# Designed miniproteins, single chains, continued (4): the designs that were tried, part 46

Each design is a single chain, and the fold is of that chain. pLDDT is the mean over its residues in the fold that is shown.

## One batch from the design tools (miniprotein)

Design m13570
Fold by ESMFold2-Fast:
Structure m13570 (fold): chain A 58 residues (1-58)
Amino acid sequence: ATTVVVTVEGSEEEREAVDRRARELLAGKAPTAENIVAATREAARELGLGVTVETRVF
């Protein structure tokens, strides 16, 4: 199985803000791993926060 690990840089409050915005960006879209990663990256970019994405195969 493939696991995608997404890490948002910032405080706990900033990470919660990214999660909240990402959920708004997912409204009306299929909740696929690709859409979730894309929404999280977009939310972090809008808030000026860094994001690291690692793909691991098990």
Scores: mean pLDDT 74

Design m13571
Fold by ESMFold2-Fast:
Formats: sequence, structure tokens, C-alpha cells
Structure m13571 (fold): chain A 75 residues (1-75)
Amino acid sequence: SEKEEEEKLLQELREEAAALPPAERQRIIDDALRRFREAGLPLPQTPEERAQYEELVLLEYIAGRRARERREAER
């Protein structure tokens, strides 16, 4: 089903994010925080918000990387 396909994709994104080297993971988070600050977007204020923000940022990074790789392969 569509829901099962979405859950599978989300799990794959989480697994790829978890496989990132610690130094690269920190760089991605720091870059995202810098961009959000420069754009005047709300930054995480609590440890819980920070953890959620970091997960979201890493998942979006992996999804964006996959999208870029697909576009490059189509050229």
C-alpha cells in the first residue's frame, strides 16, 4: 500500500542518516542552524526541540542528496 511504501522510505532515510559520520552529521546540523538563523527562522530552544530539529534536518539532507543524485543520473 501507499502507506507501507512511505513507511519504508522513511525507514531508509533514517538508516542513511544514522550511517553518517559524526563529523559530517555535525557539519550538516551546524550549516542548517546557520541558514535558519540568517533567514530569521525559529531555532530549537529546548533539548527536546533540538533533538527533533536535528533528526528532521538530517532526514531532509538525505532526501535532498537522493534527489540530487537522481537528477545527476538523468543527465
Scores: mean pLDDT 80

Design m13572
Fold by ESMFold2-Fast:
Structure m13572 (fold): chain A 80 residues (1-80)
Amino acid sequence: SKIEEEAKKIKEEIYKIVKQLERLKASLEQLQEAGVFEIQVTVLMKVIEITEDENEKKEYLKELEKIKKKMEEILKEQLE
């Protein structure tokens, strides 16, 4: 579905942020927080895959977007 394609794109964007944080030698605390978000992304992707209700899929997609925003904020703090 289109929602699953959007979720996969958000996942890829989050993973790119994680790689950038690793390359920038982000603090242990920031890397630990990123690790927690990676676990949450894995769980949300699985739930989106198995959920048949399109409205529920949209809510899980919003949760992925929230995680992406938090990850972008962590990256921004490292670059500024």
Scores: mean pLDDT 81

Design m13573
Fold by ESMFold2-Fast:
Structure m13573 (fold): chain A 90 residues (1-90)
Amino acid sequence: SAVDELERLLREAERLYREGDGRGAVELAIEASMIALRVTSDVLRAIGLTLRGIGVLFDLEKGLISPEEAARRAIEIIREVLALVRESLA
């Protein structure tokens, strides 16, 4: 299910956070938001989460945030994506 896939992505992002891979975690957050776009009726909220993920990636690439902070924000985005998808299935 989409929920199972998103829970897998969340666990993977938490692993990448522990390994110091902020970029990898943010790429998973963008992937998670794209899954939400496919399954949710709340398209504007899903678009907002995708743009937030892209913003984190740009801030990381510009050196405005650390890889640790990027991974932390990515995990937060994936959790919000999970909540959105769970709401859509209720």
Scores: mean pLDDT 89

Design m13574
Fold by ESMFold2-Fast:
Parts: C-alpha cells; sequence; structure tokens
Structure m13574 (fold): chain A 79 residues (1-79)
C-alpha cells in the first residue's frame, strides 16, 4: 500500500535529518508527500543516490543510513 511506503519514507527522513543529512531527508520527505508512485520512486532513487555518495565520505553518514533503513523497516511493519 502507498501509505505503508509513505510511513517508511518519513521514518527514514527523520533519522537522516537528525544525523545532519538534510538534503537526503528533504528528498525522502518529498517522496513521502508525492501524489503518484512514479514521483515517489523517482525522488526515492535520487535520495538513495545522494545517501550513497555521502556514505562513501564518512562513517557517520554510513551509520545514519543503516539506522534510517532499520527505522523505515520498523515503520512499514507497524503500518
Amino acid sequence: ELEIDRAALRAAAEVLREAGLDKVADLLEQAANSKTREEMVQLHDEAMKLAGEEAKKSEEAREALERAIRAAREAALAA
């Protein structure tokens, strides 16, 4: 369901924003608020590409991404 995907994206965005990855969090929040699945997938892909680039630069960014993935999974299971 689209609502489960939105909950997961919002949970991930919150964790990444707390870690200082504001641009990645902004893209995930835009994905969560998108009106179509196509728009959601496009914004999510852009966010993941940027997150991957940040993870290559710092250990803290990699750890934040791992926490975001876990938070997204937990949110999806709770929805």
Scores: mean pLDDT 81

Design m13575
Fold by ESMFold2-Fast:
Structure m13575 (fold): chain A 97 residues (1-97)
Amino acid sequence: DESLKEYIENLITYLSKVFGIEKEELEEIVRNKDLKKIEEYKEWAKKNKDEETLKALEILELTTIYKIDPADAKGIIDGLDTPEVKEARKKIEELEK
């Protein structure tokens, strides 16, 4: 999916600039499903009250590691209760165990 690929590339570009790292480093973190490294970045964003960066990291995790559609990922983060968001949450729970 070219639209999904472009969306993910834009997220990686944004996050690489925020954290001062190369895009290739962030792509490797995602490819290796390095949840610990992603959690470190999320903790940094929480501590700095950077809600946009935190949301971008959560969307990146959901779309790249859990293979959730970006619209459903945004719905999960926004606490929506649509059937699609409920199904996406269930998929995440199954992949975590």
Scores: mean pLDDT 77

Design m13576
Fold by ESMFold2-Fast:
Structure m13576 (fold): chain A 87 residues (1-87)
Amino acid sequence: PLPFSPEVVELTNKVVEEFEKKFGKKLSEATKGLLLLFISSLVYRDKGVGSLEDTINNIKSVLMTEEGMSEEEVEELIKLALKEVNK
């Protein structure tokens, strides 16, 4: 278990709720954990190495190949995460 700020947890919960409402299905705990890591990287990216594009491509690959999500589902999840972080 990684220590996440309350802000990262709250943003992740908002993205999860919006996605689950839109697609009418529940995300796995593994997918939620990956989303927490992704949102954390977006919030603290000024301390990170690498591009935003690389971070997005990495999460897309994992969600599609390991979690079996469709490209449409993954693109919407990433869009929701970016929207919530950039409010």
Scores: mean pLDDT 76

Design m13577
Fold by ESMFold2-Fast:
Structure m13577 (fold): chain A 56 residues (1-56)
Amino acid sequence: SLLERAVRVAAEGIALGQSESAVEQLRAVRDRFSGEADAAHRRAQEEQKRAELAAA
């Protein structure tokens, strides 16, 4: 998902040693998106299963 990709990009930015304030901002964004990405991914899987059952 786009959220999982955003989390990865933020983590890479932290690892590359950006400015201290930028690193803190990216860390906060990464933590927020990690939780939201997991919740969205589970919801999408449930929705897809339901759609497949309805189509059958």
Scores: mean pLDDT 69

Design m13578
Fold by ESMFold2-Fast:
Structure m13578 (fold): chain A 59 residues (1-59)
Amino acid sequence: GAARFQQNQQLGQQLAEENPELKKLLQEIGNSLRALGDAIQAGIAAGDLSLSAGFVPVK
């Protein structure tokens, strides 16, 4: 029957309603980490940074 699928969809909607701030925070953290990762990779490719050497200055 369809009851099990309806229940799963409603649970997803309820979690989004009850924890919208938490989801937004997780997205912001994820975006920040991705941007940092991209910057580090660009620095390594340019020869300015070496992650394996452990010398990555953070502001």
Scores: mean pLDDT 65

Design m13579
Fold by ESMFold2-Fast:
Structure m13579 (fold): chain A 72 residues (1-72)
Amino acid sequence: SVADALAGAGAAAEQGAATGTASARDASGMKYFGGLVNGGSREKAEAMAREALAAGELSTAEAQAYGKRAGE
């Protein structure tokens, strides 16, 4: 559910902040989504966002932000 995804995403964000990896995670996410968007594949970028969200690597807000960038 969206609520469950938000709870998991919050925990992942806190984990990243605690270990100083939040910036690295954001950079990695942007690299994947940016590469796919530059390749002209919005669908691939969205699929990657969904997989990252499911794995707890990306917050719902972060996934939405990457989706917005992919959509422009």
Scores: mean pLDDT 54

Design m13580
Fold by ESMFold2-Fast:
Structure m13580 (fold): chain A 58 residues (1-58)
Amino acid sequence: MSAEEAIKRLEEELKTASDEEKVNLYLALGAEYKSLGKPEKALEATQKANELQRKLAA
């Protein structure tokens, strides 16, 4: 699977995922964007994962 195809699949999974599942999906998105050389999008995905983790821990 190409990184672009992986990103598309992860975005579809995000539409139906729980907040706990979304943490792992955003981390996976960050890794795929990093692989594509898109560090800004990778950072955005990682930040969303961190925000969800903070909400779940509160």
Scores: mean pLDDT 82

Design m13581
Fold by ESMFold2-Fast:
Structure m13581 (fold): chain A 73 residues (1-73)
Amino acid sequence: SVREEGQKLIKETREKLKKTTDPEELQKIMDEASKRLDALIQEALAQGDNQTALEIDIELGVLQIDVSVKIKS
């Protein structure tokens, strides 16, 4: 399901970000994850699953903030 794929991708992305300290690599990981998660949000919306779309969007926003803070540091 889109929900299961979204949660798996979020978990895998979070693990990659925790293991990465290089700003350029952090940005690359985030750019790739953002594109894939946005596609899953659109898929959930197309299926009428607004709850799953919202959950993925919120977690994507948290990941983006975390990466921005790490890169600026």
Scores: mean pLDDT 83

Design m13582
Fold by ESMFold2-Fast:
Structure m13582 (fold): chain A 92 residues (1-92)
Amino acid sequence: MRARHEEVLRQAEEDIREGREAKEYLDKLGEEAKKKLEKEGKKISVKEARNLKKDELGAASQRENSRLSALDILVAGGSAGEMIKRRILERL
């Protein structure tokens, strides 16, 4: 119990850190996209530029998740039952 609690807290701290870094990265991409569009004579808000980059990253992440799922199936020996077992163990 104690060791699991420490691991969960450590994972949560990493997720918070990664979330902050992802937000800062998206904000930077939004500003860069806005500057590029302004240089081309097009006025666009930082919010719109950020949303465009967020959608692009979301699509890329979805494709990567699909690849990882296929790899997990291959590594697990093609058994959906093994994935279900892992999910049950994670709930315990």
Scores: mean pLDDT 52

Design m13583
Fold by ESMFold2-Fast:
Structure m13583 (fold): chain A 78 residues (1-78)
Amino acid sequence: MELIEEVKKLVRELSEKGESIYVIINEIKQFLIEKGLSEEEAEEIEQKLIDYYRENNYNISAEELIEKVEEELKKIEK
């Protein structure tokens, strides 16, 4: 999926720069809106990413965040 490959690049670049997971989640939301998702769809994905981060005691890797984004995008790309 083309969109997920761009998300992977974005998340890895921000993680390498030392950005927090919260900043990365917000940047994913903005990126998805720029790629044609509605603000409401992007906000729903953002909330699910925040919930996932919370459920893992605020301890997730950039790669785990990417996997969660891929899961959520698969639900809306159908």
Scores: mean pLDDT 83

Design m13584
Fold by ESMFold2-Fast:
Structure m13584 (fold): chain A 81 residues (1-81)
Amino acid sequence: LAEGAREAAREAAALTRELLREETADLSPEELRAHADALEAYAEEVARKLEEEGLKELAREVREAVRRAAALLREVADEKA
């Protein structure tokens, strides 16, 4: 069921945020933001190559997934600041 999948996704996101807070306890907000920026830059390079191969849907999925991961890193950074 779609609703069950959304619930599972929300739970996974919450657990990921908690794990990131623990894993990044020794990282500064500046370092976390730098990691987020680097991830997005790398994802754009990968997405462009995928688009050149005709894999436009996969390129979109990569951009969306990395954008969400980068947002979580920035969220953790903002909580530390």
Scores: mean pLDDT 74

Design m13585
Fold by ESMFold2-Fast:
Structure m13585 (fold): chain A 81 residues (1-81)
Amino acid sequence: MSANERFLQELEYAASHIDTLSRENIEGMVRMMLDVARGLRDEEAARLAEETLELIKRNAPLEEIKRKILEVIRRMREFLE
């Protein structure tokens, strides 16, 4: 398994248990996703991660934040195919 695929699997696990994470942990995870997306030059994943940070900043419902995180992960996986 590549380091990128392992990272995405760990993020999917964290997102599936998002209700157990603090706001700071969720924000940190999304900031890490943004940095990785920028490193990969995945402009779409970076945009989705930035939108997810705005949802966190606006105190959006946890389920909406979770859906956006999973969308970022799916886009990053598609880019790495």
Scores: mean pLDDT 82

Design m13586
Fold by ESMFold2-Fast:
Structure m13586 (fold): chain A 64 residues (1-64)
Amino acid sequence: GPLPATPAEQARAVVDDAEKALKEGNKVEATNLSVAAMILASLVPDEKAREEILERVRKIDKEM
């Protein structure tokens, strides 16, 4: 597919990768990706999309 074009698309892609890393038991990679997703989420102008992404990150952090 095309590369992510928006901060929201980039943040969602990173969160997907973080969730995959967590399922594979790679907590170090999951932690690094969750931090990257939080930084990308801060660049998302839509509050609802930002809150969605941050909620997904919080769920990952809770499982670590």
Scores: mean pLDDT 82

Design m13587
Fold by ESMFold2-Fast:
Structure m13587 (fold): chain A 62 residues (1-62)
Amino acid sequence: MVEEVKKILDEYFKAVDNKDYQKAAELRRKFEELISKLTPEEQKEVFDYYQKKLKERAEKLA
């Protein structure tokens, strides 16, 4: 489950980069559905991964 959610995050960022906002919106809905089914510990792992991805993306733009 955690790996599946991380994969969805990766696909979400790819969709955003490709300007595919329809796919990005669909992936975001799936992400929100799956994250609600995770334990607090698993949610933290996904959140830490998301923060890491945001930092890497911000550094490439800076």
Scores: mean pLDDT 80

Design m13588
Fold by ESMFold2-Fast:
Structure m13588 (fold): chain A 64 residues (1-64)
Amino acid sequence: EEEKILEEIAKATGISVETVRKIINDPNIDPGTLGLILSKLSVEQVKKFLELMGKKLNLAPPAP
């Protein structure tokens, strides 16, 4: 599941899977780089990407 999301993002953005994985696991992600990636993704891909980011950063769900 996680690997499939990374491959989908890599294909959509033209970035390698390894680079996408590095960005997701980097606690000091540059907002400009993140914004550029998100601009190349569909709404569903953005949702999957943000969910994966939340899991990697161990964030609690914001909504009740």
Scores: mean pLDDT 69

Design m13589
Fold by ESMFold2-Fast:
Structure m13589 (fold): chain A 74 residues (1-74)
Amino acid sequence: KKELIKELIDAARKGADSSTIQALRDKLREVLTPEEVAAVDAVIEALRMGVSRETIANALKEAGLDEIAEAVKE
């Protein structure tokens, strides 16, 4: 689960194509709740906008999404 989140974030940061991103998102939908999937999508957008990993991880911890916060930090 955490490995899939890290893989999706890494692929998005490296500019992977839309089909690769969609395939990873589809895998995550099988193991995460809709709320957690929305949080991962928000993380990808924030990273794309240049927000720091530390700022994103702290916001996720405040929201109670500790597992996603750990994936962002690593």
Scores: mean pLDDT 76

Design m13590
Fold by ESMFold2-Fast:
Structure m13590 (fold): chain A 70 residues (1-70)
Amino acid sequence: LGSLDVAGATRALTERLRLDDANAKSLAMAVADAGSIANLASLTPEQLMTRYGLDRRPAEALLAEVRRTV
């Protein structure tokens, strides 16, 4: 998938999870590093917080959403 597809998916998750700009940037870095949104499901909230700088609530909400969808 191209960068545009990743950007579009990241934006949709940002809106759905009501992330602020800081957490939106952290999500974009996490998706880019993991290679896909689906690959984030293998991480813990603590890993998302430590590696990418997501806050605990966004990290937990993101994993719940990813695990529900994929």
Scores: mean pLDDT 75

Design m13591
Fold by ESMFold2-Fast:
Structure m13591 (fold): chain A 76 residues (1-76)
Amino acid sequence: DEEKKKKVLEATLKVAERLKAGEAEVEETVTDPVTGEKTTFRLVLEPEEAKRAGELALEQIKTLLEKKVSAAELNE
């Protein structure tokens, strides 16, 4: 379901926000919306790289969320 996919995107958004804040080492667990399995992300980046990655990830996630909303409005 798309709503479950949105939940995964929201969890990814949290990681991106922490990276943008300068947290170069982030560990986050996301539950697979289909199988219910837990997937743990561990990212270790240099501080400057973390900020860039966080900013890019936030922009991409926002674009995907906005596109999903538009698609839901357009199609069933």
Scores: mean pLDDT 64

Design m13592
Fold by ESMFold2-Fast:
Structure m13592 (fold): chain A 74 residues (1-74)
Amino acid sequence: MKVEELKAALRQILRELGLSDEDVEKILAMVDKEKPKSPEELIATVISALQELGKRDKIDEVMKRLVEKAKELE
């Protein structure tokens, strides 16, 4: 459940940080494929997806916002 809530927040976070709908859906598809069991695994999957898409400049901000959101869901 917490991973699903964090995944819903992920879509909004990525859009707010200026990622295209295509890139957002690619990242979400990678998360769905990996089926992360914890917030830490979800964050790691998102970082890997951002690196694969060449969005290194977004990694720090996405990681910060996901860590903050994961703490709210504890």
Scores: mean pLDDT 79

Design m13593
Fold by ESMFold2-Fast:
Structure m13593 (fold): chain A 61 residues (1-61)
Amino acid sequence: DAAARARMGTMSLEPSTRDPEQEARLRRVLATGTPDELQRLMGEIEERVGPDGNPRPLVLP
């Protein structure tokens, strides 16, 4: 579904935010509904998410 994929390209992955402060910020941005702020926040989330779709910090022993 092209429309569904277009939405996911902009809005996706609320459960991927593990940081409670980032999660509160995401909820506020979603409630406000400003696409610019939402896109910026999504970009930050995507940086933490690899091609696997798993937000996980890199840890080197």
Scores: mean pLDDT 56

Design m13594
Fold by ESMFold2-Fast:
Structure m13594 (fold): chain A 82 residues (1-82)
Amino acid sequence: SIEEAVEKLFKRLIDEATASEEEKKILEELSKGIRSEELKKEIAKLAGVPEEYAEEAFELLNKKVIEHDIDIGLALIKAAVR
């Protein structure tokens, strides 16, 4: 399914030990709130989904990345020594 394909891509993006430079760039662009058509097509290609589902795949992945970034941000705040 598209959801399973996106979940697999998301896990690859957040795995710092194995993530490719292209995957790191996509994670960075999503974290910055970039929503370009080029990014959506690249996400569809990396997830292995047809381009017609690029928008759906993008929205699913974007939600996962935003939730992940919030979790990381909250963890960093809790770890901050002040």
Scores: mean pLDDT 77

Design m13595
Fold by ESMFold2-Fast:
Structure m13595 (fold): chain A 88 residues (1-88)
Amino acid sequence: KLEELSKIVDDGLLGKVPPEEASKAFKELRQRMEAADPEGFKKLQELVKKAVEAFEKGDYETMKKLIDEANKIASELYRKAVEAERAA
């Protein structure tokens, strides 16, 4: 379940889960998001790339705006993935 994957990811960030298990959960969560909305996932990857470029240039204002937009898309992708799981 996506909810279980999200919990493993959160537990990994807190150091409660081995990095390997957290990494596997992140990968599976990303794959499910990509399957639910491939175009949205591609846009998310583009925003993350631009945020990294802004960070490298010291443009923290642009980086923050891109991260905020990426978080909105990630939330929408997660919602779509959860709905797809419930429909299947």
Scores: mean pLDDT 77

Design m13596
Fold by ESMFold2-Fast:
Structure m13596 (fold): chain A 70 residues (1-70)
Amino acid sequence: SASEAVEEVLREGEEIARKLAELGVSKDTAIEVVTATVRRKSEELGLSERQTQEAVKRAVEIVDRIYAEK
């Protein structure tokens, strides 16, 4: 389902964000990399523009949370 696809894309985004934070990559660069990956993956999975925008917004929130922890 589209809901399951969004959750999978966001799980991948969180994994990438955690790896970038561990490598000492800046938050701004991590947001750019993670949002680009989430957008590309969402489009590859056939998600609508609206669903892709929501996934990207949630991805930014995930990066913000991870970088607040580190």
Scores: mean pLDDT 85

Design m13597
Fold by ESMFold2-Fast:
Structure m13597 (fold): chain A 102 residues (1-102)
Amino acid sequence: SLDEQVARLKGRIQELIKELNEDIEQLQADIASGRLTLGDVQERRARINARVAELSAEFAELVAQLTDGQLKEITPLLQEFQDAYNRYLDLVDEAEARLRAA
């Protein structure tokens, strides 16, 4: 059913938020270790951008089938994901800037 598809989409977004927060913690630890190279930072940027592009494509396929009410139900999770993604990109940008200045 469409309700089951919405429930599965919510679950996937929640899992991706969890994974992204874990990636943020790992990136912070790697930055603190001083072991990151410019290449490592660029690879991490490419990987997260690829995952976000994949999620965006999956969401675009499903969104056309959703009611306004169902869209409102998932919007807070999408906002939470966007906030985590922006935080990750800010950390990547800061790490890249520091490595380029060194």
Scores: mean pLDDT 81

Design m13598
Fold by ESMFold2-Fast:
Structure m13598 (fold): chain A 69 residues (1-69)
Amino acid sequence: TQELQQQLNQVQLQIGVLDGVIQILEWLLSHEKDPDKQKQLQLRIKQLREEQAKLQAKAQQLQQQINQS
C-alpha cells in the first residue's frame, strides 16, 4: 500500500541521515589524538551503528509487507 511505501521511505531517510552522521564521526575519530576522546567517539559510533541496524531491520520488514500485498 501507499502507506507502507511512505513508512519505508521515511525509515530509509532516517538510515541515510544516520549514515551521514556516522561518516562525520568516523572522520573525526581518524583525526583525533586524545585517547579519551577516541573512546567517546568509538562508543557513539557503535551506538549509532546499533540504531542503524534496528532501522534496517524495520525497513526489511516493511519491504516484505509491501512485496506480499
Scores: mean pLDDT 87

Design m13599
Fold by ESMFold2-Fast:
Structure m13599 (fold): chain A 79 residues (1-79)
Amino acid sequence: MSLLEQAKELLERIKELALRYIEAVRAGDKETQQRVEEELAELEKKLREILAKMSAEEREQFLEVAREVYAELLAALAE
């Protein structure tokens, strides 16, 4: 598995957890909020390590995918 594929997989997991976090905040579910924060911290750490090892071309491809994820998260927050 390439570094780019690993970064994309982590980004998808981060997106899913971020959406879960938003719903937990809306529901007042403090236990889920804390658990998701811990999981997000672990995934963000792994993503940073992978990004540091990637080529410039892989980073450009990752940024394109990250922009799509960012747009999806902004749309979810606007609802």
Scores: mean pLDDT 83

Design m13600
Fold by ESMFold2-Fast:
Parts: sequence; structure tokens; C-alpha cells
Structure m13600 (fold): chain A 57 residues (1-57)
Amino acid sequence: SHMEELQKEIEAMLKELREAGRENTVKVAELMIEHNMSLENILVMLKLTLAELKREG
């Protein structure tokens, strides 16, 4: 389903962020999920954060 696909993308991005040492971003995202915030908005936030990380090298 669309929701399951969003959750899988979020989980993959959270794993990449943990491996990159972005623990605070991961914790913020986990709290957003726990408080039933929009998964689409969480996904956008995580995509932007990972894009910034990749740009910085």
C-alpha cells in the first residue's frame, strides 16, 4: 500500500542517517512518527537532510 511504501522509505532513510551519526535527526523523526504526524512530510524532511549530507561529503 502507499502507506507501507512510505514507511519503508522512511525506515531506509533513518538507517542511513543513523550510520551517518545524525542521531538527533533520527530521534526527531521517530517522535514525529510516534505522534502520528504526516509520513509524507517526514519523508520530505528526511530526503532534504540526506541531500544536504551528501552535498557536504
Scores: mean pLDDT 81

Design m13601
Fold by ESMFold2-Fast:
Structure m13601 (fold): chain A 94 residues (1-94)
Amino acid sequence: MSEAEKNLLLVLEVAKKVFDEETYKKLEEKTKEYLDAVRNGASEEEILKKENEFLKELLLGLDKLSDEQRAEFERLLNEAQKARNRGYGVRLPA
């Protein structure tokens, strides 16, 4: 998988925990459309279009969140990104 695919799937997983079911379903649908375009060897322009459609739905979903829910989304996204990232080496206690 490309980094863009990994990032999209990671955002989708975090969205499942914070967003309402209807908004999540729309994001899941746009993720499927993006993955189908990549799998079928679509043009870079078509792939970018599908990625942008995902981002538009994400932004609309974020606009519906309270400040507290948005902070939780950002916190979970950062934790998920850190868990995926292997560049930390051995962590020492503070």
Scores: mean pLDDT 75

Design m13602
Fold by ESMFold2-Fast:
Structure m13602 (fold): chain A 58 residues (1-58)
Amino acid sequence: SGIKEDLERMMKDAENAAKENKKAGIAMLQAVSRGGKMIPVAKEVGEEAEKRAEELEK
């Protein structure tokens, strides 16, 4: 399974969702962060999603 690729797509979907609804996009990015950090191959994606969620919360 392309778990890293799936999380990368979810992150892009979250960024797009944030353009329409910032709160929803942040929640999606937080979900990608939690999932990515649990999976060694996707850790970097999870960390990037966390950073993006924090940037949007400002």
Scores: mean pLDDT 83

Design m13603
Fold by ESMFold2-Fast:
Structure m13603 (fold): chain A 66 residues (1-66)
Amino acid sequence: SPFEELMRLLGQLSRENQDRLLERFDRRVRQLYEDNKDASPEERERLLNELVEEFVREARELLRRE
């Protein structure tokens, strides 16, 4: 799953990059739920998966630059 891939990549990053990325992810997840509180569960799941895939791409780029 994209979430499992994100967790795997986070574990490979430096502690500083891991903490920063997790803080941003947490804020983006909270904002997503606030902005989409009236959306269907299926729509929220799709949006969450898209967000996770975005962070997977960012984590991969950060890892390449370390």
Scores: mean pLDDT 85

Design m13604
Fold by ESMFold2-Fast:
Structure m13604 (fold): chain A 58 residues (1-58)
Amino acid sequence: MSREELLEILAQALGVSVATLTEALKLAEDGRWAEAGRLAGVSPETVQAALRTLRRLL
């Protein structure tokens, strides 16, 4: 499974665009969890789980 396919699946599950999810994940990688969650419309814990899933599968 490619990174792009995982991003599309996660974006669809969260109800956001791939572009929005990509920006939220960049904020999360910089430790800006609250901003990432606010941008994606989810909790910071959900963003952490999504990033952890991506890192484990890729």
Scores: mean pLDDT 76

Design m13605
Fold by ESMFold2-Fast:
Structure m13605 (fold): chain A 65 residues (1-65)
Amino acid sequence: SERHELILRLIGLELRLIGLEFQIELLRRLQPDDPAVQAQVAEMEREVEELRREIRELRARLAAL
């Protein structure tokens, strides 16, 4: 069903979000003062914001069903 397909996509995005957040925290703990790590973390934080946007859109679609 359409609802099941959206739920599976939502789960996939939420798992990806959790993985990125763990990687960001690990990088910050290992090399907090490294400018290259700070730049990588900033890029990953932009990916996190985009994933959260996609998750909100999918949740809105599920709520409309």
Scores: mean pLDDT 87

Design m13606
Fold by ESMFold2-Fast:
Structure m13606 (fold): chain A 60 residues (1-60)
Amino acid sequence: SMSEREKRFKEILKEAEEVADKIRLRRMGYSEDEIKNMTPEQKAEAREKAREEALKKFEG
């Protein structure tokens, strides 16, 4: 049914989002081990700093 397929799709999307987040942080200089050891607060701060760096590249 549609509902069962939708649930599986959401699980896949959630995993994909986690993988994408990890790839972004790695591209910004964080190691996979660092990302795993980060608290949610540190992850948010690191992502914010990395976003600012990325924006600066495209603003210049």
Scores: mean pLDDT 73

Design m13607
Fold by ESMFold2-Fast:
Structure m13607 (fold): chain A 90 residues (1-90)
Amino acid sequence: SVQELRQQTEEAGQQALEAAEERHKRDPRAEPLLQAVGAFVGAARTLAGYPEKVETALELVRSVLESVRTGSIEESTRRAQNAMFSALGL
């Protein structure tokens, strides 16, 4: 259901923020990553407000979450920025 997908998007977004905050606590150079993930999660929440876009929002959030967990700070920052532009239709 759309409501279930929105819940999954919100939960994954929260996990992405928490993972970015944890990386920033370990390395101050991850501040741009934290900022990019924060901005992206806001854009993804807005996108998930549209029933036709909730699956796209969830896919973008999952991609960013995986990158924050497994990628370098630089790569994860760029992925979060690119995902934000995608969520905004840019």
Scores: mean pLDDT 89

